# Designed miniproteins, single chains, continued (2), part 38

Each design is a single chain, and the fold is of that chain. pLDDT is the mean over its residues in the fold that is shown.

## One batch from the design tools (miniprotein)

Design m5382
Fold by ESMFold2-Fast:
Structure m5382 (fold): chain A 76 residues (1-76)
Amino acid sequence: MEAARKLLEEGERYFEEGKYEEALEKYDQAAVLAINQGDLALAAEALRKAGEVYEAMGDYEKAKRLYEQADKLLAE
């Protein structure tokens, strides 16, 4: 739990610095770890944050896909 949250925080720092590729890597690691630990809420948060990075990059199709994955994860 703590490790996945730290990865989210690291991703947020990279995103704030405009380091989008590094932010995405941290959010992906956080989502995978959260899913493996059964923390679906944290996994959905990581996916939504990754979607926000893609929106900042102008890739609205990838952002939409990630938001849909996050919503589906919470619906189960």
Scores: mean pLDDT 84

Design m5383
Fold by ESMFold2-Fast:
Structure m5383 (fold): chain A 79 residues (1-79)
Amino acid sequence: MKTKEELEKLLKEQVERIRAAESLEEVKKKAEEALKEAEELLKEGKEEGPSQESLARAFYDAMKGEVENALKEKKEELE
């Protein structure tokens, strides 16, 4: 699975993609893509062991929080 540094980079890149979206529909699409990737990494982490599962879960939780924040901000900007 990815290292902590790779996961942190991925989190930043996904959040930037969501924040760069032009429409609310595009924001939702980018958010769904980011969450699906986080879910896949969580599944991989569970297969690799407890330490990797913990790292993947932390990444998933962080991604979910960042996605929720970005969606709120974009709703206010675009509506």
Scores: mean pLDDT 76

Design m5384
Fold by ESMFold2-Fast:
Structure m5384 (fold): chain A 88 residues (1-88)
Amino acid sequence: MVEEGKKLYKEYYADMVMLDGHGGTKGMDLSRGGTLPKEFYDVDVMYEILRNGIPGVLPSLKGKLSDEQIRALAEYIVDSMSPYDSPP
């Protein structure tokens, strides 16, 4: 599943998530403080953010991706793109 999440991240989120070095001054305004809060780098929290969307910034992915794909994307972001310590 992590491999699928990596593909989805590159396809849909390269410019939305600063973790790829792109903290868009338009899109998601996480760049003003740097990255998203540490809490958001928990798989469950990230999954809900991706699933429900953020008004004016991130539309809900529920209509575009399956719940399994959204979870795989959340796992990849948390595991590989977090600026915080990854679990061993």
Scores: mean pLDDT 58

Design m5385
Fold by ESMFold2-Fast:
Order: structure tokens, then sequence, then C-alpha cells
Structure m5385 (fold): chain A 60 residues (1-60)
């Protein structure tokens, strides 16, 4: 499905943005440990959603 392919692309873009945000927070020291852990948790959830959507896309 093209819709699933578009969602996968958006998920990849969001993961990259979150990774950059974490890197910047660690570099500047402006983020709390809790904020960094929550952002890392969000990446984990998005990777889980991505894995699930990839399984749906391959199932024909």
Amino acid sequence: SEEIEEFLKKIDEKIEKLKKEIEELKKTGSGSELEIQLLEGMIGLLEGIKSFLEKILKKK
C-alpha cells in the first residue's frame, strides 16, 4: 500500500529528527535525563510501529 510506504517514510524522518534533538540536548546539556529517556522511548515506539507496518506491507 502506498499509504503504508508514506507512513514509513514519515516515521523514518521523525526518528532522524528525534535522534538529532537528543544529540543536541546531550551536546548543550539543556535536557534532563528524563527528557532524553522519553525521547529515546519515543524512538523505540516509532521503530516498533515501523516494524509492524513493514510486516503488513510484505504480507500479500
Scores: mean pLDDT 81

Design m5386
Fold by ESMFold2-Fast:
Structure m5386 (fold): chain A 75 residues (1-75)
Amino acid sequence: GPTAEEYYEEGEKYYEEGEKALKEGNYEKAIEYYTKAIEYYEKALELDPNHEKAKEKLLEVSVKLLEAAVKLVFK
């Protein structure tokens, strides 16, 4: 099956798509992509609980998800 690093890399791709959607003002798309990024970072941590980059990104994307949600509500 996929490795922890492969799951981390998929998370990074979804995070980048989320950042792009957030910049474009597409807050619903940003939430969707950030949620997918979280799922893949969590899968990476299930295979490697010590994957420091995945831990850091999981915290970062959680803040970004909240930011997108706030912007969606107050748009």
Scores: mean pLDDT 89

Design m5387
Fold by ESMFold2-Fast:
Structure m5387 (fold): chain A 92 residues (1-92)
Amino acid sequence: MEEKARELIFKGVEALKNGDYEKAIKYFEEAIKLLPEDSPLRAVAYLLLGRAYYKMGDLEKAKEYFKQAIDVAEKVGAESILEEARKFLEEL
């Protein structure tokens, strides 16, 4: 389950690098479905969803996903993800 989620996150990151934001979003959403609520990878996937929506100009969805990344990161102690998500949220 987690290994498949990691593969989907990797594919999403590649799509994000290539400017294929809709494909990236689909990969990150599928990864989230495979992860338990308390997974650090769920925080990573929410952060990446926020970034993808930000690149598409959907600032409201970007803000929602950065807030979800913060919530999960705080609960699981993922300090680097927490700091990155907060910085993105402040730039919105």
Scores: mean pLDDT 86

Design m5388
Fold by ESMFold2-Fast:
Structure m5388 (fold): chain A 89 residues (1-89)
Amino acid sequence: TQIKEAFRLFDKDGDGTISAAEMGTVMRSLGMNSDIQEIIDEVDADGNGTIDFPEFLTLLASSRMANYHFGNPFFIEISRSVGYDPDVE
């Protein structure tokens, strides 16, 4: 549930997927201009310009993106959604 809520942060038009353009816009706002297309192309194996939930997780797990999350609030929030923060018993 929390992971899907994080996914919805990027699903601006609510179609259940994130377009490559939407992810590109977010990553550009974070200053990742030159590497954006390579990362998206690796995740979007079909080249249809759409990022599904599993592809979204693969994008976040890539070594290139992992370097950016160490100081980026966007990726910190995603990490929390996938269980980075411990739950209270």
Scores: mean pLDDT 57

Design m5389
Fold by ESMFold2-Fast:
Structure m5389 (fold): chain A 87 residues (1-87)
Amino acid sequence: MARELAEKTVALPREKLEELLREAQEALAQLDELSAGVVSEEAKRLAREALRLAVEGLQAALAGDREKAIELLTRAYELLAEAYKTA
């Protein structure tokens, strides 16, 4: 599943990749503003790492490094799933 999602993501048009990158960067910034006690520190840590990898993966996709993008986005999706289970 995570790898399939990553492969579908890197196949998106450049305009959509740029939109997703902007959204991921905004989500990462907003996550850092969450007050203590809203989510567990472990869930927040996992979500932060997932969003960081998503940003790097989307940047790699925009640079044309498809293999690096798939690797980073696969890890991002896996960590996001773990964050959701932990929350």
Scores: mean pLDDT 78

Design m5390
Fold by ESMFold2-Fast:
Structure m5390 (fold): chain A 55 residues (1-55)
Amino acid sequence: MKIIVPEPKSVEEAEVILRVAEGELREAERNGDKEAAQQLREAIEKIKKVLEELK
């Protein structure tokens, strides 16, 4: 499964994307989808970095 996370344009958009990604990570871990879980963890870290840069 290919997960495409859009690059956030604002702090509010980044926070929404982060919340959705964290929810999807929980579902991927629950279903044992290690590939999706890994992609989601990487996306979450990238979004957190963008949030720090927008501050």
Scores: mean pLDDT 75

Design m5391
Fold by ESMFold2-Fast:
Structure m5391 (fold): chain A 69 residues (1-69)
Amino acid sequence: SRRDALLAELERLLAELRELGRTDPTAALLAASVAATLRRADEMSLDELEAALAETRLLLGALRAQRAA
């Protein structure tokens, strides 16, 4: 389902953020935020999950750009 696909993608990004968070406190904080969202996922609409995924992608993209510079 669309929900399962969104949750799978959020879990994938969470795994990446946790790995980055081993050495980056900002990534660790973002990982904690994504984990909190996933704990509330059953209470969230599809639109809310899509918004959370879009925000997570934006923030992770900014973090990756900072690390590459």
Scores: mean pLDDT 85

Design m5392
Fold by ESMFold2-Fast:
Structure m5392 (fold): chain A 118 residues (1-118)
Amino acid sequence: SISVTESGGGTFAEGSSVTLTGKVSGVSLADSLVSWWAQKPGEPLRLIASISADGKKVVYGEEVAGRATISVDVANNTATLDLRDLRREDTAVYYTVVFTVENGPRLVFGEGTTVTVV
């Protein structure tokens, strides 16, 4: 009933920037914690950024320190991740993850969007 669709991935030059968008349906982002996670082949999922439903609590992962901005548009039910000054080590599959407590606690992952830095 909840779905997440990411867009904005592709191949990018080192030092450039990317905007990733996660479109969410089936739950309001006004009532959800939204996060972005990245996974490299053979490595664990790592937190890139998270934002609370009220926007008051924002967390960034150490690997993107000062280079990332997470935002949520509640009216359009979308989450965005802006990542600047891209490094080759940013090459990964990026997932929008939604946590909601509506009808019980649930954690929903999108299918992911791939960012390749060359």
Scores: mean pLDDT 87

Design m5393
Fold by ESMFold2-Fast:
Structure m5393 (fold): chain A 69 residues (1-69)
Amino acid sequence: MEAIVVAVVPRSKAEEAAQTLKNAGAKDVRVVPLGDRAVVVGTFDNKEQAEKAAKLLREAGAERVEIIE
């Protein structure tokens, strides 16, 4: 029932995105720089928490957001 959120954001937004995942209850949060972008990854106990976090990231202007189970 664990779910992973993967988001692609502008590098300037990486810290904000990581904080959003942490505030949404992510256990593990990682930021991987990719040139002028970053991949931000968060692990959640369930899909409902992951979907809420994904929605917040999309509203904050993430270029791509995926949920992996």
Scores: mean pLDDT 82

Design m5394
Fold by ESMFold2-Fast:
Structure m5394 (fold): chain A 59 residues (1-59)
Amino acid sequence: EEEKKQKELLEKIKNGEVTRAEQDELFSKLGEGYKKEYEDFRKKVEAMRQGGLAGARAL
């Protein structure tokens, strides 16, 4: 029940269906485990972006 709701919120955030403000609000409503999953997803997206998709940060 609640698990499905958390997964739906995470999916909406991943899809970018929400504005920046709504994304922050939804993220704050996520459970601790789902927050970690979202953070891991962000790290993967950042790694792919640094691979030459948008701008370059030479670290």
Scores: mean pLDDT 66

Design m5396
Fold by ESMFold2-Fast:
Structure m5396 (fold): chain A 90 residues (1-90)
Amino acid sequence: MEALEQGKRLVLRLIAAAGPRAEALVAAGASEEEAARALAEEVARALEAMGLHKAAEAARKAAEAAARGDGEALTEALEEAARAVAEALA
């Protein structure tokens, strides 16, 4: 339970850090799907840089779901990323 909470906090922190870039893309005329994809790709790159390869793969799945406008798959993929982070931190 503790490790999953830490995984969720890390993913949320990375989402928050990528938020301004996603907002800038929308301001520049990008679609909500494009902005969501860019946010998920930033999270994936950050996780990869930390050596969290499974979590990065889940975040890339989130980017693909965002690109096709699949909000349910996007949410599931981000939860999968949080779970993978929790497993790595256990």
Scores: mean pLDDT 78

Design m5398
Fold by ESMFold2-Fast:
Structure m5398 (fold): chain A 59 residues (1-59)
Amino acid sequence: MKEEEELTEKVRELAKYLSELPEEEKKKINDKLLEEAKKKGPLEAPEIVDLGMELVKEL
């Protein structure tokens, strides 16, 4: 489905940005995503990708 293809492209973009970050910065992003999941309950894949991209841009 086109939605799956769009999600895949977003995942690739996020992975590219993450690959350029130091390990400590990657951990910070993961920690924030885990905090959000604990606070709101399990996040859907699109929500995880969108939040991850937002967090990367804030660095």
Scores: mean pLDDT 73

Design m5399
Fold by ESMFold2-Fast:
Structure m5399 (fold): chain A 97 residues (1-97)
Amino acid sequence: MLGDVLRDSYQQLRDTVQQAGDQSGVSQSQQDQILSLMSTSVGNYLNPLGSQSGQQYRDQAYQLTRQVLSDQPDVAQQVMDTMDQSIQRVRDARLLQ
């Protein structure tokens, strides 16, 4: 169900950002900013008219992720891949409703 996919996606994003942040010394404030941008992006992708705004917030989250993890590009890539998977799962679940 879409609600379960959203809950699981948000939890996976939070866990991934926290793990990457702890590994890389990223502050809680920076982790919260990344998660806020991704949550806003995912929420916008639930609305077909919000796809452009969803992409904008995703791009902002990716830019911030690359900036705070600039010394650890592999970790930044793992975070961004998890974000892409979460957006895709939410979009797929929306299409099934």
Scores: mean pLDDT 77

Design m5400
Fold by ESMFold2-Fast:
Order: C-alpha cells, then sequence, then structure tokens
Structure m5400 (fold): chain A 60 residues (1-60)
C-alpha cells in the first residue's frame, strides 16, 4: 500500500510541474488570461486525480 501511495505522490508532483511549465509557455505566447484559466483548471484536475488515485490505492 505505502509504495503505491508514494508512487501516486511522485506522479502528482510530476503532473503539477508539467502543468506549471505548460502554463508558463502559454503566457509566453501572449495569452496570459487563457493561461490563468487553464492553470486553474489543471490545478483542479490534478487535485481530483490525486484524490481518486489515493482512494483507488487504499481500496486496492
Amino acid sequence: MDARLQAVEEVSENLRRGASEWTKRLEAQGSPDEAAQRGARLESLVEAVEKAMRDSALAA
């Protein structure tokens, strides 16, 4: 169980880093408002995925 939870945390951190980098690239392309909206959506999605993965890992 614990090894799967650690893997979930690692994946979640990688997803957050990827989302942050992608948002910065959108800002660099001159779409700061769209980047902010997409960043917020990605953050919510990452949180939802983390919760689902933790629930799944605990149930598995």
Scores: mean pLDDT 73

Design m5401
Fold by ESMFold2-Fast:
Structure m5401 (fold): chain A 63 residues (1-63)
Amino acid sequence: TTERELSPEEFERAKAALLEGVRQAHEDLKTGTGGGRVPGWTGDNPPSDADLERLAAAVRAEL
């Protein structure tokens, strides 16, 4: 496990968590609450900027 960059397995796990977070955010907006946090990264090892852009593109492609 790398502590600075996501492995491919971690990337796919994070993508699934982001999709779930997006679904929750949509429900929160519908009920009048603002902003549902993405629960993908709860630890101390956030993705790099490059990984974050790749992850965002992958999530958008799924939606």
Scores: mean pLDDT 58

Design m5402
Fold by ESMFold2-Fast:
Structure m5402 (fold): chain A 75 residues (1-75)
Amino acid sequence: SKAELERQYEEIIEKYKDDKLRVILSSMLLSEGYSVEEIENMSLEEQIEKMAELLREAVERGLERSKELEKLRKL
């Protein structure tokens, strides 16, 4: 039935979405210095939380760098 096909399609999308997200998050964490072993021990939820934390830290570093550049412009 059409309803059965729609459910199967949603399941495929959800599986592909999780797989793609996991690949992206794992690649990002590797570039940030996490080891393969550390990443493999993380759940998808833990990978998302770690990336969110790293993004917050990157924003804070960007703001500090902007303040330093403003100080240099006053010289």
Scores: mean pLDDT 72

Design m5403
Fold by ESMFold2-Fast:
Structure m5403 (fold): chain A 57 residues (1-57)
Amino acid sequence: DFDFIDEINRLAAEKFRELVAQRPPRSPEEADELALPITKAAHQALKNKSLEPVRAL
């Protein structure tokens, strides 16, 4: 479902922006480390057909 995938991506982007605002990464490598748990949660949400993994971040 395209709308569901779009919602996962939107929520993941919001969580990433929130984390960056709280603790801005000082390097691309630090940004990648910060993004990793969000990417994993988004993949899990797609696999489970549930937004819960991303909402729990």
Scores: mean pLDDT 79

Design m5404
Fold by ESMFold2-Fast:
Structure m5404 (fold): chain A 94 residues (1-94)
Amino acid sequence: MKYLKELFEKSLKNREEINKQIHARAEAEWPSLVEPVKERLRKLAEGRFTLSDEQIEELAEAIAYTAASLRAVGDLVDQIINEAKKKEEEEKKK
């Protein structure tokens, strides 16, 4: 418990670094998500309503960036948890 809280507090002090990491990961990931989202949007629209290719592209980009950003936050949380686990494991060895 103590290590997890201390690591989160240290992360909050480096808020600029955290924001940079989230943005960098989202920017790297989001382009690969656009095409799968476009495919899903086309399938959803099929026989139900008409979406222009431009509308599909805009929606796909917005969804892809949001998904990439959420994944980046999740990865950062997992990194903090893993760091806390490593500290607890090292303390257990002595």
Scores: mean pLDDT 74

Design m5405
Fold by ESMFold2-Fast:
Structure m5405 (fold): chain A 67 residues (1-67)
Amino acid sequence: SAEEYAQLGAQYTMDGKFDEAKEYYQKALKLDPNHEIAKHGLNVLLGKAPNVYLYGSERLAEEERKK
């Protein structure tokens, strides 16, 4: 289900596996394009969420985007 894929995306994000997290969030959104958790998680990974604090700074986010 979309919920299961969103949960996997969140777990991979916590493990620092952002490519896998992005893939699972995208799979959740393919099943349910309005899935709030999957949309939020993907926006956090893309640096678009205003409450992104996992990295604690825009400098860390910028380095992640370069690699």
Scores: mean pLDDT 69

Design m5406
Fold by ESMFold2-Fast:
Structure m5406 (fold): chain A 75 residues (1-75)
Amino acid sequence: SSAQRRALVDAALARLATLTGVSEALRAAKRDALQRLREVADTMDLTVLGNATRGILEAESVEEVEALAARLLSG
């Protein structure tokens, strides 16, 4: 459901807010990517969305976040 998909992204955003040891730039990139993902969440398979939110949270660099977002948000 749309609510389930949005809740998954919202949970990822909440988790990001509690992460320590992440640079301001990396945190901002992850937040932007998750917010953009939330806008298209309803068009995505739940498994793909789950893997996407996990990948973004686990990314170690801004470049990795941007690469993931580009792949997921390209039509």
Scores: mean pLDDT 82

Design m5407
Fold by ESMFold2-Fast:
Structure m5407 (fold): chain A 61 residues (1-61)
Amino acid sequence: MSEELREIADQVEEYGRILEKKGELDLAAAAYEAAARLYEQAGDPERAEELRRRAEELRRE
């Protein structure tokens, strides 16, 4: 797993959490989807799938 790529993914995920707390659900979902792609590229498909499920959940609001 690429350490640098995972660090970027972690930061994008954190930004998504901030957006979610602010009630910006569409933007939070987009951030989680972006972080999921980064986690997949970093070799963490399980974390990527978790974030994709969370993004889908937010879009069902």
Scores: mean pLDDT 82

Design m5408
Fold by ESMFold2-Fast:
Structure m5408 (fold): chain A 88 residues (1-88)
Amino acid sequence: SAAREAEEQRREEAEKATEGIRKLAEELERGLDEAIAVGRADPEAARAAIEQARGTVDKLLEIGKESEEAKEEAKRAYELLDRIEASI
């Protein structure tokens, strides 16, 4: 049915959004020390990049808003971005 297809498509989109947030969080975690070092050298550019990354997480989280996994990965990404911002 069209309702089942829409539900499956929404699940697939939410899973892809969750994976996108997870990859971003993993990249932030791996590059945390370097991001802080670069951010201390250019705090204005670093803050702009942090706000762009927050915007990306926000957009992905809106797609995955009913997913607890997406919310958990988004929380992790936001916490890592907050750590970078607090360190520069």
Scores: mean pLDDT 86

Design m5409
Fold by ESMFold2-Fast:
Structure m5409 (fold): chain A 62 residues (1-62)
Amino acid sequence: MYKVTVTLAPGTTPEQVAAARAAADAFLEKNKDKSVEEIQKGVREALADVPGVTGVRVEKVA
């Protein structure tokens, strides 16, 4: 499984948070067999178009 931590700018709206979550979850569902490094890169790219996202960290958990 993967743990995704998204850092958001002050003033990010609930709609932007929901969009970021949906994009990250969709990428993880399609790419669950990839390495942590590839998942981190892909999630960052998927969230690049979402306003208010300032950082993404991906960690592999048990």
Scores: mean pLDDT 75

Design m5410
Fold by ESMFold2-Fast:
Structure m5410 (fold): chain A 55 residues (1-55)
Amino acid sequence: SMEEIKKEILENVKKYLETGDKSYLLKALQLLDTLSEEEQKEVAELINEYVRKLK
């Protein structure tokens, strides 16, 4: 489902932020390309909210 894809993107972004391993970032970007513009915007908001709450 689209919700599963959004969750996988967020999980890969979290792993990238924790490890610095660009392979997770590349995976997130590949998955992001499968989403519509509106869905990409929703995922971007989730990522921004997560990053804002870090450190």
Scores: mean pLDDT 83

Design m5411
Fold by ESMFold2-Fast:
Structure m5411 (fold): chain A 60 residues (1-60)
Amino acid sequence: SSQEERVRRMVDAVLETAKQMSKEDVEIMIEQLEEASKSLDARSQEIIRNAIEEMEKMVK
């Protein structure tokens, strides 16, 4: 779907930006992504969930 493609592009940009962020800022971004995912379709939610898991690895 068009939503899925847009979410994938957004997630790629967010993950790249997260590499340059503080742990605290990454944690805020994770919360924002979780909130944003609530209004999306199931496939888009899966894409965001996978991105959140990658970001969580960055703060460990």
Scores: mean pLDDT 83

Design m5412
Fold by ESMFold2-Fast:
Structure m5412 (fold): chain A 65 residues (1-65)
Amino acid sequence: SAEKAELRREAAELGIKGYAAFPNDQEFQQKIEDLLNQIYDAKTVSEIRELVEELKALMKEAAAK
């Protein structure tokens, strides 16, 4: 669906920003990659939305360091 595609696009853009902002934080990059893989495999809009919110929370936590 269009909604799933838009959420996955948002997640991919967040991932790119995270990799660019913290290029030497391998643990952080692995957490982003794990969430992006879960978002790719998720079947429902609700599941994808929840995972995107987790990704946003991870990004905020990293930025607060």
Scores: mean pLDDT 84

Design m5413
Fold by ESMFold2-Fast:
Structure m5413 (fold): chain A 120 residues (1-120)
Amino acid sequence: SEELKELGLEFTKLFLEIEDLDIEIEKAIENKDEEKALEKLEKLRKLIEELAEKALELATNPEKKKKIEELKKEIEELIEKMKEAIKNKDYEKAKELLKELRKKLKELKELIAEILEENE
């Protein structure tokens, strides 16, 4: 359907925005720019909310809906931990948490790709 194709393009745009934010967050952490790092992490959290909501609308399988919700929660918890590390000036911990965040974002992207394939 055209609606499903449009939704697929929206996911692509959201993932590109997330990839750009990932780079900006890494740079802010490297520069020890607390204000910028916190602003970019909050923007990332909002994009993850939007991404998860769109994925839940597309998913028909209850198991996959549960996995989306679990990954969203894990990603949100990692973002909160990163914000706390940054506020505490623990930039090394923030870097380690960013590596964990990247793994969870990859899992979410792969799950959404699988859901899109099931709807083709």
Scores: mean pLDDT 88

Design m5414
Fold by ESMFold2-Fast:
Structure m5414 (fold): chain A 66 residues (1-66)
Amino acid sequence: KTPEEIAKEVAKKLVEEGFSEETAERLARAAVRAVLEKLSISDVAKALGVSKGAMSRAVKLAKEAL
C-alpha cells in the first residue's frame, strides 16, 4: 500500500470515531508521516495544532494499517 492509501484508510476510521472529515484527513496524513519518518507524536501534534490524544490514536491506526 502507498502512504496515500494508508492515510485514506486511517482517515475513514477516524471519521467513524467522530472526527470531521477535514480533521481526520489532516490527522491521518500527519500520522502516516510520523510513523514513516519516526517523528515525535508530541512534536507533530503541536505543529498541527491538535491534541496529543488525537495524534496518538491516528498513529496507532497508521501502524495497524502498515
Scores: mean pLDDT 81

Design m5415
Fold by ESMFold2-Fast:
Structure m5415 (fold): chain A 65 residues (1-65)
Amino acid sequence: SAETLLARGKALAALGQLDQAEAAYRKALELDPEYAEAWENLGEVLKKQGNLEEAEEYFKKAKEL
């Protein structure tokens, strides 16, 4: 489920596995494109990776949901 993938992404991010966390969040969003928390967490991972433009876009997407 999308919720399981979000939980997996959060665990991976906590371990510093940012690439794997990103992949998990993107899969969650494939299942539920309106999952605001997944957009926010994806934005946080992208910000930590230095992808600031895409992070800001996804934070805005989360806020509009």
Scores: mean pLDDT 87

Design m5416
Fold by ESMFold2-Fast:
Order: C-alpha cells, then sequence, then structure tokens
Structure m5416 (fold): chain A 76 residues (1-76)
C-alpha cells in the first residue's frame, strides 16, 4: 500500500532524513513520470542541503514529511 509506504517514510524522516529523501525519490520514480520523480528528488536534496548549512534538521524533517503528503496526492 502506497499509504503505508508514505507513513513509514514520514516516520523515517523524523530520525533519518537522508534515508527518507532516498525512499521518497525511489517511490516518486516508481509511480510518477521520470521528470516529476527527479523533481521530488531535487526537492528532497534541497531540504538536506539547507539542513547541513543551517543545522535545522527539524525543518528538513518537516519538509520531507510535507513532500511525502504531496507525493501521496500526486500518486493517488
Amino acid sequence: SIEKELEEIKKVAKTDPYKAAKLLTELALKHLPVEKGIGVGLRAIGALIDAELTGDWEAASKELQELADELGEEIG
């Protein structure tokens, strides 16, 4: 179930943002056209880069969780 995969990714985003970004990108590439899947990956990478520069991993976790919600709407 895509819903269960997205719920798991949202949990992972709270503890391992890099893994969540990878899982979001993989799920997007599996279910969306490649261009849109790459777009999701670039947004996830952007959140990680911002967290590395600012130290705000809570903001990165939130962004990845929001991206998971958006991906669920796009796939559903």
Scores: mean pLDDT 87

Design m5417
Fold by ESMFold2-Fast:
Structure m5417 (fold): chain A 119 residues (1-119)
Amino acid sequence: MRREEVIARIDQLIDEGKLDEALKLATEAAMRGELSVEDVARIAYRIAEKLGMLTPELRERLDRLAEEFKKAGIKMTPVQALLAARRGLTVEEAKQIKVTGFEEEDGEIVLRLETPPAP
């Protein structure tokens, strides 16, 4: 019951163009273990599509990351998925991406991240 409600709310936020709010809610839900790796990958696709970033290469990288995280039994957040796919990171490098906090500035949600160094 909780999973379906959270997914429905995330999908509504994405449809409304509230991508920062959707990303925050999805990341928090993923961290709590309320979302599967497949749920996270789907949410990442939808956010990338709304941002005009969804290329065939990005889709392939997202699919590969989701398969690897699922195979390893490791939790994935949409922030890890999007950033790792965008940068072409390995699963080990993607696991180093941590959400350290969320802030609201002038009505916008600002995401704080701990990331591996750029290649």
Scores: mean pLDDT 75

